Designed miniproteins, single chains, continued (5). Designs and how they scored, part 96

Each design is a single chain, and the fold is of that chain. pLDDT is the mean over its residues in the fold that is shown.

## One batch from the design tools (miniprotein)

Design m19340
Fold by ESMFold2-Fast:
Structure m19340 (fold): chain A 58 residues (1-58)
Amino acid sequence: SDDEKLGKAFKEAIEKVGEATALKIARDVVQPLIDAGGSTDEVVEAMKKAAEEAAKKA
């Protein structure tokens, strides 16, 4: 389901960058995309990309 895809992507973000950074990504990147009518797949890819970029800078 879409909720399972989102939950998995969020758990992977936590593993990659930590809970505080994953929550910041959810607020600053994911929530605005959902509010703009983005699809679940778009939201998942945006979260993965933001977590990857945050991990590179750590």
Scores: mean pLDDT 80

Design m19341
Fold by ESMFold2-Fast:
Structure m19341 (fold): chain A 94 residues (1-94)
Amino acid sequence: MYPRLTPEQLRRVAEALKEFLKDFEETLKKYNVTSPRAKQLLEDLKAALKRIEEMAENPDAYTDEEQRAILEEAHTVAAKAFLFKQIVELEKKS
């Protein structure tokens, strides 16, 4: 049985993702990163955040499996964006 998150836990996940999204956008602006990959990751992060916020607002509309899938996708996108951000910061060390 997969663990189901409460609306409070989903809000905490959304808050953490929102803060990371802000840091990611600031990194892209600071280093003037306009690649298609950067834009796609930004859009994917925004979409993931919106899905988690919608899930927190109407949890009964989502099965345990659907909640898990949305959270796993959000974690995957965040991990990819985190790695991208680290590479940008390392390469733009000036």
Scores: mean pLDDT 82

Design m19342
Fold by ESMFold2-Fast:
Structure m19342 (fold): chain A 100 residues (1-100)
Amino acid sequence: LSPAQEVGLAAALLAMERSLGIITEGTAEAAVEAARATGDEEFAELVRETMEAILATEDEEARREAADLLILGLNAAAAGDLEAARELVREALEVARRAR
């Protein structure tokens, strides 16, 4: 798969799990690996930190909001807009951390 296809698939998996109310470590690992495949080290690190924060968040509303923003960021990366992707994932990280 191309890097764009990998982040797009990770976004789809995350969206499915978000709709079911559970986000797994396996999906988190898939999202981080897809982000690394883009070659943007800053983006990959933001996705990693954001997934860790989402998995650690006990607040369901904040978890869902952060997941929605992360999905938007992964889709922006799949479309080739890494600047928008970084901004969206940074917002997701802030939302997830704010709930602690």
Scores: mean pLDDT 84

Design m19343
Fold by ESMFold2-Fast:
Structure m19343 (fold): chain A 79 residues (1-79)
Amino acid sequence: PRPALVPELTEEEKKLANEIYERAVQEDRLTDEDMEKAYEIYKKVKDKLVPARPLSEEERLRLGTLNTAYILYEKKKKE
């Protein structure tokens, strides 16, 4: 196994990402505000993502949600 850096989020960013994930799961939608915040977090950490390290399930779900929000936000911008 290769040593790898986990994407390091601040505690506030971790809580925000988790809250966005919980809202997406519970309400089956993300607000535009949630997508903008997720986009900013994802853009900040994407350069530090190292794919070789296995992430926790919670971390994988948060990153998946952030990536989905990033893609959706980019699509809205291009429309």
Scores: mean pLDDT 57

Design m19344
Fold by ESMFold2-Fast:
Structure m19344 (fold): chain A 81 residues (1-81)
Amino acid sequence: SAENEALWNEILRLMLSTVHRLRRAGRDDLADALAAEVVAILQEAGKQAKGKSEEEQLAIYREAKARVEELVARAEAELAA
């Protein structure tokens, strides 16, 4: 659905903007770790969403977004330390 695609794209944009900032700060280690973890979350969310109703898929992708936001917050905290 358009809402599912919007959530997926929002997660990707959040990851890409954070990865860009981490790389600009010289923290390729944090950038690579974040990218790998987000890809794993999205792959798992995609598998879980397969064959589900649109409402269940939206719930799965919202949960994936929350997990990605937590990973971004951790990476930002490590950058600030």
Scores: mean pLDDT 87

Design m19345
Fold by ESMFold2-Fast:
Structure m19345 (fold): chain A 67 residues (1-67)
Amino acid sequence: AQEQVRQLLNQLLNAPNKTTFTRQELVVAAGLLGLPQSVIPENATTLDPDLAQKFEQRLQELGWQPA
């Protein structure tokens, strides 16, 4: 779920419970997960459904399972 991905991104970025992310923060998170920066939209200020799905898929590949 998007909320679970948001919580994990906050943990990866060592950030407080943020609902809005800068593009730079999303790029850093993608890099930590081994995803190319090209998956992050140019004007990404929130975790949209498409981006959340890409992060969720990558997290699952790394052994994370959503509830």
Scores: mean pLDDT 67

Design m19346
Fold by ESMFold2-Fast:
Structure m19346 (fold): chain A 99 residues (1-99)
Amino acid sequence: MSPEKWREYAEMFRRAAELSAPETRPIFRALAQVFEGIAENAGDPLAVDIYEGLALMIAGIAKKYHPVGELLREVIEKILAGEDVTPLLEEYVAASRAV
């Protein structure tokens, strides 16, 4: 995946943070920072692997605070697999706002 695509995901999570409830906002901000870190280190497999682990840990922690956290892990796993998750991310942000 290109650094530009990783930055695109970072921007999507920044937008999700702006649109989400205040309680879940730090989760999406943390994910944005992680994907930005992946973009900056895209040529370093070890750094990318560590950041991917951090994204999954953030999703795991999110499960304790909000039902959307369970779905967020699936979104993260699909992103890391190279799947387009734009429609799913919009759905999860909408679900986060409905609580």
Scores: mean pLDDT 74

Design m19347
Fold by ESMFold2-Fast:
Structure m19347 (fold): chain A 63 residues (1-63)
Amino acid sequence: GESAELHEEKVIIAGQLGLDLRSFPNPPDEATIQAWCQRVLNAANVEELTKICKAAVQQFRKD
């Protein structure tokens, strides 16, 4: 069902976010990365998931 499809997408995106955060010049610690990945997994919909990912990138991608 749609809920299963959303769950699979969230797992993929959580994994990708973890890799992205680890590749940043000033990567956050593992606990922080896991907390952001868990927020993605707990997102109610794709819109919330997108907002979480953008917030993480904005917070940790320091120029």
Scores: mean pLDDT 79

Design m19348
Fold by ESMFold2-Fast:
Structure m19348 (fold): chain A 113 residues (1-113)
Amino acid sequence: SIEEELLERVRRLAEEFGASEEEIETMLNNLRLAIDLIKQILSEEQVEKVLELAIEAIEAVAADDEEKAEELLEEIKKFLKENVTPEQETLAEGAYNLLEGVLDALRHLKREK
């Protein structure tokens, strides 16, 4: 499943970057919540598209390509805005903020020199 793939990639990278078990569980719980929110507001095909972009963003972080990660986050944000009703905007923003927070946490962990 693409959801399992995304969760596994986040766990693997967080472990590689030296995250504590508590930090890893916080990131994974935030990611699961983001996925649950998008499933409430998007079609199955649209959910898959967002998760594919999220996997690409995670891999960009792993490759130390911050510009590509930021471009992919912007693409996710735009896709959400274009595919939700006005009533769903708050849930879409919440989901985006959780996804962005997970990527920011991974970037922070990676910058330990």
Scores: mean pLDDT 86

Design m19349
Fold by ESMFold2-Fast:
Structure m19349 (fold): chain A 81 residues (1-81)
Amino acid sequence: MEKLEELISRAEKLIDEANRIVQEAERRGDLDTAFDAGVVLLAASVILVTLRKYPEKTDIEEVEKMLERLEGEIAALRARL
């Protein structure tokens, strides 16, 4: 399904971006930004696993809203670095 593949791709991209922010923040000694990015990483990872294992039981619209919120959080964290 086109929408499901889009959400999986977005979750994977969020995981990669959050992981990069964690590494950069830790390198700079910014533990608050590292922690916040780590929370996004965990949330995006749970979403990815749910979309891959249980797509038929997943509220796609709810997941899209969650990903949109997490994408906003990552953009804000990137702006802090």
Scores: mean pLDDT 86

Design m19350
Fold by ESMFold2-Fast:
Structure m19350 (fold): chain A 70 residues (1-70)
Amino acid sequence: PVPLPEIDPAREELLLEAIKATNDVLDGKITPEEAAKRVVEKGKELGIPDLGERLAQAIRTVAADEAARA
């Protein structure tokens, strides 16, 4: 196991952005699509688009389930 006490700054920044975006969606401030796009763009900018895409998928899935209306 290698959790590391310090994570890569870029990865940490992307994770914080994803958390912020998720909270904004749950608070109804932005749409899940907007949150997902924001995270994907941030991941691309930070050079870790794969992680950004994965986090965006998680945001869309969780938000869709939470907003499950039909």
Scores: mean pLDDT 75

Design m19351
Fold by ESMFold2-Fast:
Structure m19351 (fold): chain A 74 residues (1-74)
Amino acid sequence: EVEKLARELLDLLGEIVSKKTGKELDEEHEKMREEIIKEFVENANEEEIELLRRALEALKEGKTFAQIAEELEA
């Protein structure tokens, strides 16, 4: 399910950003998150879904944003 995958990815990204910055996500960040999820649900193709799944697994393994970007560009 694309929505679940996108939501889990963005939730983990939000937690990582919050831990690094010490800031709580405000209403503007929540709105951005929901817009990104909506775009993925409506427009994502099979290749994009696989990239999203790989990114989520990499985040769960504790990889950095730089490492994830390298994997997605490969």
Scores: mean pLDDT 69

Design m19352
Fold by ESMFold2-Fast:
Structure m19352 (fold): chain A 95 residues (1-95)
Amino acid sequence: MKEAEELTEKGAKLAKEAKRLAGLGAPQQEVLELLKKALEYFEKAVKLNPGNEKLIKALEDTIRMLDELLRLTPKTPELEELLKRARELLKKAKE
């Protein structure tokens, strides 16, 4: 329980930081590394506590940001992989 909450909070903080840095024009690789770490925390949180509303919201917010990046930048395999992974995690979290 507490571990899942801590992982969700860590993931949300990293995703928020990635969004902030992307808005400031930070290098795409730096933004993607933060998002990758955020998804790793969310993946662990989903395994411990699926159905958590805060986790679901954090994943939805992360997916929106990844979708925006994909629309505004050239397609990269890494960005596509992160988006697919985030969508799969959201699916598992809602089930």
Scores: mean pLDDT 79

Design m19353
Fold by ESMFold2-Fast:
Structure m19353 (fold): chain A 74 residues (1-74)
Amino acid sequence: SALEESLARDAEEARRLVEEEEARLEEIKKGSKEEIQRAVYRLLALALVAGAAGDHETARRALELADELYEALK
């Protein structure tokens, strides 16, 4: 169905973007508090998209990365 195809595409894009954020995680941690906060918001949005599309593993990974970055704000 068109919905299943769209959800699969959204899940794939979310997974790619989460992988990009993970690859840049240490660089982001060295940035400003504003840069870290923006990355947390991006990862939370990606977790929502991945979860809604049924990719619960990508959603969980995005939340774990967001939590790690949020700890860097303290």
Scores: mean pLDDT 86

Design m19354
Fold by ESMFold2-Fast:
Structure m19354 (fold): chain A 90 residues (1-90)
Amino acid sequence: MIKPGEAYVEFRLDEDRPVPELREDDRVHATIYLAEGATEEDKEAARRMVRRLVAGMAGLPWDAPEAEHDAVFEAFKAAGRLTVEEKEIK
């Protein structure tokens, strides 16, 4: 169960394949499930986690600077390879 202030992230490929490693032509759908009453800090933490996970799946080191994670995330989004949806859990 999602606790207040927590977030859950779900990743899905168009082909319904496991998402731990991305191929160059993979399209990824990310859904962020936010608890009701999530703070702005909780939402930003969830968004940062999504950026880091997408960059990691694309082969970037987990300990790389946030700016590099952001660059990979924005590149995937700009290429039409990434959609992100936010939903509140009641």
Scores: mean pLDDT 66

Design m19355
Fold by ESMFold2-Fast:
Structure m19355 (fold): chain A 65 residues (1-65)
Amino acid sequence: MVVTLPAGSSREHYIEAAVIQAKLTGKKSASARSEITEAEKDRPSVTVRVTLGPDGNIEKVEIEE
């Protein structure tokens, strides 16, 4: 799962917010938000990729700039 967040936060805040978003949406790690990152190119935002396991637990979090 890919999440776009406002820039200006620390790395820790991006990870925490992405984890919350992944849990709220219940979506697995697909680049469903790649279109949003393109549309927000001119906005101060950071993309964070969250990988969910088959049980819905978070296995991996990556910040993509």
Scores: mean pLDDT 56

Design m19356
Fold by ESMFold2-Fast:
Structure m19356 (fold): chain A 95 residues (1-95)
Amino acid sequence: MTALDAERQEQLAAQLRALIAAQRAELAALRAAGLPAEEVEAAEAVLEGAERAAEHLAQNRPEEALRALAAGIVRAAELVPDASEAVRAAAEAIL
């Protein structure tokens, strides 16, 4: 992440925001289809972390972007622990 220049980070931030918008639309459809509330909340926590990460990347702050994403993953793991245990442990090591 620290090897990326500002222009590349801005481009990645734009791509990440587009992916987040697509995932939010898919999550809304899954929620309407009856996805459990805790799984919806976990997915929303990851997407919130990703949105904050995109903001930090656009501001040339890649380490803060990683921490924002890690915080979202930790929150998601609190809601669905069995599905995210190894990823949560890795994310907590970054925070």
Scores: mean pLDDT 74

Design m19357
Fold by ESMFold2-Fast:
Structure m19357 (fold): chain A 80 residues (1-80)
Amino acid sequence: MKEAVQKLIDLAREVAERARAAGHPELASEIMEIAKKTVELNDPELIEKAIEIFRQILSALDAGDLERARKLVEEARKLV
């Protein structure tokens, strides 16, 4: 549990920084809010799902696919 929570927080920070660097601070704020709410729910299945989606968001941002990144953020929001 503690290790998965730390992985989610670290990944969320990295994704948020990539979003800010790309000129989308609103996306960065949403990513951090979703991560915080996911951690507060304390559900290991939701934490693992959030990690998977956040990895995909990071990949989309690295590829410059903002539309895909936004859709993935919406999917993550549905978890909380």
Scores: mean pLDDT 85

Design m19358
Fold by ESMFold2-Fast:
Structure m19358 (fold): chain A 101 residues (1-101)
Amino acid sequence: MTGVDMAELYLKQGDEGMAMMFLDLVILSAPSGGLEGAREAVRAGDILEKLGNKKRAARAYTIAGESYAKSGDLEKAREAYEKALKLDPENERAKENLKKL
């Protein structure tokens, strides 16, 4: 069971606080998780976007992009950074990382 699975479980129970804690843990661990970590960070971003938390979703997508780039998947890295910038156009980390691709 992944941290995203735990977050979805808590959201179904109406516990957004616990869900957000698990989403934050997923995002924090994504850089050490390779391609799987990158995919989990995208899933966390999708949930945060659905919850209306655009800035946290943008951060999740930025970290997913960094994890994809580190793993050599530059196309998915670009897609993740573009998602981040669509939600938070002033995200300097996503802008800088996209320029480095």
Scores: mean pLDDT 86

Design m19359
Fold by ESMFold2-Fast:
Structure m19359 (fold): chain A 101 residues (1-101)
Amino acid sequence: SPVERLRELFEELKRVLDEILARTPPDKQAEVQELRDKFLELAEKILESVEKGDIDAARKYFEEFLRVLEKILEYAPPELRDRITALVGEIVRILNEIERA
């Protein structure tokens, strides 16, 4: 289902964020960890909203998700930024499919 594929993409993003955190200097780890935790909270809220058919809530959480992601990308090396950009593009595609259903 589109929801199952969306969950898989958020799990892939979680792995990339874990790699960013692992590569983050010690003096910045607390800040990146807080952003990662907020990102995961928003991903769960997007999935819950989609599963309930609340497309307006899913859109609102996705907009906040993108704002948090932009802050995380400031800490990401270029290769991890590219991976995140590709995964976000696929998430946008699936969310558009769900909104049209």
Scores: mean pLDDT 85

Design m19360
Fold by ESMFold2-Fast:
Structure m19360 (fold): chain A 86 residues (1-86)
Amino acid sequence: SMSELLKLSPKIEELLRLVEPEDEREEHTLGHVTIALLRYAIKNQLIFYDENGEEVIDMKDTLLGEIVGKEKATLQEILETVKSQA
């Protein structure tokens, strides 16, 4: 659920500060984290389409890649990993 509350790891908090440096909220929902991850991916030009036309995030050599432990994933796979780290 997009209203689900997440406890963020220090590296995820670092990523959020890069895209939302003035955000000091005490509670982080899945919806908020999803938007922040998308903003990070757009800002760093990480979004592309595979041979099947599916949207994939290429995280190679990025902070997001360090957090997820993968070079490429869908947004849904990234969110599942982030939730598992909370």
Scores: mean pLDDT 78

Design m19361
Fold by ESMFold2-Fast:
Structure m19361 (fold): chain A 105 residues (1-105)
Amino acid sequence: PREALERAIERLKEVKKKLEEAAKGHPSQSLLNNAIKLLEEAIRILEESLKNGPTEEHVFELEIIEGLLGIIRGVLKLMGDEAQELVDEAIEAVREAIEALREAM
């Protein structure tokens, strides 16, 4: 359970790094920066769950983050922006984090 949470944190950090590189000089930099902030919040939630134990509130907060990333993806798709693929990776990483939290409870 702890190893799954640690892996989820590592995965979120990897996707965040990809988004940070993609955001540099990108036309959708503002949207990508919002996705980066959402991943930073997801990482904080998981690190808190590792320290103090996972809770239903942590799961709910990650589900909100997944939903907000879905909105960003939808906007990028309407714009024909290929960066939607990186946001898809971010959504998948958050889903893996939600599963790891549920298994740790």
Scores: mean pLDDT 88

Design m19362
Fold by ESMFold2-Fast:
Structure m19362 (fold): chain A 95 residues (1-95)
Amino acid sequence: DIEKIIEEMKKEFEEIKRNAINSPEAPTEEELKEAEKTLEEMIKLFKEWVEKKKSPKEVAEELEPLIDKYIEEGKFLEWQAIRLLLWGYRKYFNV
């Protein structure tokens, strides 16, 4: 059930955000807003992957540039959004 996976992704991301806010290096309001936008983009991408029945290879090729970018830029929350997308994909397709 795609909607249950999306709900779980959103709940996990809220917990990640809560932990980040309570950390010594708390993100700014602007950084939180950017991370939330990235999660919504990842959810949209997940829905497209499910509808198009994307293979693991296609998923990896599409995500690799985004992963590299967020790691290089040190964007921890955006990186977590990508990890949740991969988790959701694997859970849906049992891979």
Scores: mean pLDDT 83

Design m19363
Fold by ESMFold2-Fast:
Structure m19363 (fold): chain A 75 residues (1-75)
Amino acid sequence: SAAGEARVKQILEDIDATIEYLKNNEFDKETLEKLKEVIKGLIEKVDELDASEEDKEALKKKLEELLKLVEEKLK
């Protein structure tokens, strides 16, 4: 659906913005731990979205990239 496609595009843009923000700013450990849990939950929910398989794969890849960045900052 057009609404589902628009939602996927917005989520992808939000993930990209979050990655840039995390690369340029420092967060306390508690905030990073909470963000990690949110990202894990989002990955689990991707298959439930009204989106193409290609869009779902793109979302999973970007969320995995974001998760890896958060985990690296928690080391």
Scores: mean pLDDT 82

Design m19364
Fold by ESMFold2-Fast:
Structure m19364 (fold): chain A 90 residues (1-90)
Amino acid sequence: SIEEVLEEAKKLSKEFIKKVEEYKKTLSPEEALKKGEELYEEWKKKMDELYEQLLKLGASPEELQEFQKIVEETVEKFEEIYEELRLKIE
């Protein structure tokens, strides 16, 4: 269902950010950036798949906007972490 797809998007996004934050705390800045980028690519691919599912299910403009908000907020959080890590590398 559309609700299940939106909940999966929220869950995967929270798990993604949590793992990137863990890498930031436990790894060198260089290794954290590398693993963070790999996780971002995997997360982005999953989000694209979920968006295609929403379209096939006939999601409303409001439901598609809700999905887009989840994606945008997650990207902003990732970019903040990424920039902090980048600034620690000479």
Scores: mean pLDDT 87

Design m19365
Fold by ESMFold2-Fast:
Structure m19365 (fold): chain A 89 residues (1-89)
Amino acid sequence: MKKETIKVPVRTHEGRPTRVTVSYLSEDSEVKVEKRVKVTNLETGTTEWVESKVEVQKIDLPGKTLYLFTVELPSSGQRVVVEITITIE
């Protein structure tokens, strides 16, 4: 089992949830995303761990699988960095 962290800078929307999609290409390993993501507010410097709704899509390609992980963030209108952790089996 191996864990990898993907960092995504995001400007969140005011009045609506912000959706962030992360792609991961794997040749023979099953990939899962952790539901709890780390969010750092770039305006305050505060870091928090939040439970996010995660959607997973698998696309089978010749000799590989593409994983799309979509995370929904609360609307705040602020700039944040989202850290998404994936587990490779």
Scores: mean pLDDT 76

Design m19366
Fold by ESMFold2-Fast:
Structure m19366 (fold): chain A 97 residues (1-97)
Amino acid sequence: SMEEELRRVAGRLAALRWRVSRDPFDDEVQEEGEELEATEPELIKRLEELVLKEGPEYLIRLILEGARLLEEEDPEVAKMAREAARRLEKLLEEAKK
């Protein structure tokens, strides 16, 4: 379904951003990001619109749901997506102080 694909894209994007935060000069991460943007531009645009409307807590939920869906397909990506979500949760907690 489109909702499951949206969650998978959210999980994959979060994992890529987590990898960039660990090694910004990883060419493989840049290539994977470009491929995802080329393959799923409509889903990425939809995700961006939903996050702007619903806020960052909704993005965290989509990332965690996406990680759950990706767990059988790519457990390493799922793990990185969960780490990205955890970082976002901490940033939101700090912003409320």
Scores: mean pLDDT 80

Design m19367
Fold by ESMFold2-Fast:
Structure m19367 (fold): chain A 98 residues (1-98)
Amino acid sequence: SMGDELGREGLDAVRAGDEEGSIEVAEKLAELGDVSGVYGLAGLNYSRGMYESYKKSLELGDEALKKYGESENYKVTREIGETLRRIGDELQAELAAE
């Protein structure tokens, strides 16, 4: 699928340390309504220490979730987004304390 192709592009960008490329893939996934894909890409960025693309992907996922609705189909995806936001806030606080 288009989402599967974008998922591979996102993984390649993360492996290359390409934050801008990762953000471009996140924007395309968000436009397709692949909210799970956007949050998944955010998690991959976090795991690689790519904080700027992590934060931007999280924001894009939240916006896409609002656009595509409050349905039960996105409940788990919303919970993932909330968890990633909390982790990002904790990391931001730690960086500010150093």
Scores: mean pLDDT 73

Design m19368
Fold by ESMFold2-Fast:
Structure m19368 (fold): chain A 99 residues (1-99)
Amino acid sequence: EARLEAALDHAEAALRRAIALARERGHEELARELEEILGLLGIARGIAKITGDPVFALRQAEKLLEQAIELARAAGLEEVAAILEEALRVVREALEAVG
């Protein structure tokens, strides 16, 4: 479903924006942590493509975005947390649509 792919693309784009903003604000440690999360999302998307299971990738995206939001809040970067929260909402809506 094109909707599931769009939600994953949105999550990936949001993580990239969050990484860029964290670096711009001088939070290199947070940016590095978010890059690791982006890498894990890439692995999950790869597995989903091989197995034909996009729902697996969306469930991993949900967990990874929840972790990223917690890291952003711990760093005090509310604007980064807001970007990630919006992406989490899109991912959750896509998951609801397939249930």
Scores: mean pLDDT 88

Design m19369
Fold by ESMFold2-Fast:
Order: structure tokens, then sequence, then C-alpha cells
Structure m19369 (fold): chain A 105 residues (1-105)
């Protein structure tokens, strides 16, 4: 159940990331990309949250994501390495909240 929850979490996280960083494309193009990522991650049913984040980072590099996005994913990977129970979405929320807190200070 936890791995299925992680897969769903990664899918929603990827949608949020694409929307937040303004990746161009139609909703259908985004859906196809997310379905491809979901299929890749479904093959990683035995993977840890850190392995899922590391694969996400690799895929984002291939897609030409910004340096800021890549740095964010590296920080998420560090969190998942320290706490293997953290989901990709929870790691993203932690990194995003810390960055937001810096802007609000």
Amino acid sequence: MDKRKALVDVTFFAVSLLKAFGFPGTVEEMRKLLEELREEYSKLLNSTPKEIIDEGLKKLKELGASDGTLEMFKEMAKLAEKDPSITPSEAFDKVTLEELRKFLA
C-alpha cells in the first residue's frame, strides 16, 4: 500500500511541479508525460522514496529543468536519505516551505 501511495504521490507532485515552474504544453501533453513517468515508477515498485526522487531528478535533467528546480530535487533526495519513510511529496513540501520561510523572513 505504501508504494502505491508513493506512486500516486509522485504523480500529483509531478503535476504540481509542472504547473508551478510553468512548463509549456497542453493538459493532454502533461497527462502523457505523467503517465510515462507513472509507468516508469510502477516498474520501481520495490524502490525506496529516495530512489524515486533520484529518478525524478535524472528525468528533470533530461527534460532541461532549471538549476533552481534541480537544486530543490537534490535537497529532497538528501531528506529522503536521512528519513527513508518520507514521501516525495512530503520532501517537496519541506523544501518548498523552507524556501518560502526564507522569503517571508
Scores: mean pLDDT 64

Design m19370
Fold by ESMFold2-Fast:
Structure m19370 (fold): chain A 61 residues (1-61)
Amino acid sequence: MSYHELVEQASQALDTDTSIEELEQLIAQLQQKLAQETNPARRALLQRIIDKLQERIEALK
């Protein structure tokens, strides 16, 4: 999956009734992408999205 597609999916998940399991899967994919990303601006954006998804999971517990 491309960087753009993954960011789009994560953004949609934050605006919808997404399950904890699906949010955890998105975080795993974003973390894998972050590990391979060398661009500092993209790394910062990926980390911010991961943080928001983690906050949402905590709110749903």
Scores: mean pLDDT 80

Design m19371
Fold by ESMFold2-Fast:
Structure m19371 (fold): chain A 100 residues (1-100)
Amino acid sequence: PKPSALEFLEGVVTLEEDATADARANPRVSEEVVALLEAHRARLQALLDEAKRRGLSEEEILTRLLAVEEETIARLAGDPRARAYAQLEREIRAAVESML
């Protein structure tokens, strides 16, 4: 069964929390990359909270999620230490694009 946009976003927030915790525990990951991942997770949590509070449409949730992913991918793309995290974001973006 295909998840709703809201269920998908909830799953993405959980994945980003796990990825941020992993990055924070990894001494090879820079403080700048950790800060970017924490900011990204906070933006996704804010979108999730707004979607639940305002009853955003599936298309609106996915469109806003896509915009957040595009911004974060661009910010991570220049750092080779962020390669695994940039790849995770690209996989999430591809999933969002397939749902639009």
Scores: mean pLDDT 86

Design m19372
Fold by ESMFold2-Fast:
Structure m19372 (fold): chain A 67 residues (1-67)
Amino acid sequence: SDEEIAQLQKIADAAVEQLSKQSQEAADLLRQAADYLIQGLRDPSKRAEYLAKAQELLAQMEALLAE
């Protein structure tokens, strides 16, 4: 539902804000991944494509934070 998407957006916004205090680069990757996931929820025809893009961005974020 639109309400569930709005709640997920708020959770993503809070997570990005917290991460930005430690690493702006990692926060930017998380923001991009979250935006793809939210777009996939709004457009089911692109869901698999956007999920794949989000997973790649999250892997890059994890690699950055492991350094």
Scores: mean pLDDT 84

Design m19373
Fold by ESMFold2-Fast:
Structure m19373 (fold): chain A 73 residues (1-73)
Amino acid sequence: MSMEQIKLKMKLDLYKIMKGASELVIERIEEHLAKNPDLSPEVKARRQALIARNRDQIKLLEEKMKEIEEKLK
C-alpha cells in the first residue's frame, strides 16, 4: 500500500472517531433534555442549538469521509 493511501486511511479513521464523538454528544444532550423537563426555555434553546451544531459537524465530516473513500477506490 502506498504512503498516500496509508495517510488517507488514517485521516478517514480520525474523521470516524470525530463523527462518533459528535453523535455521543447529541445522544447525551437529548437524554438530559428528556430527563429534565423543568429546564428553562433559555437552557432548552441553548441545548437544541448545540445539537444542531453537532449535526452540522457530522454532515461536514460525512462529506469529507466520502471524498476520501472515493480517492481510495
Scores: mean pLDDT 86

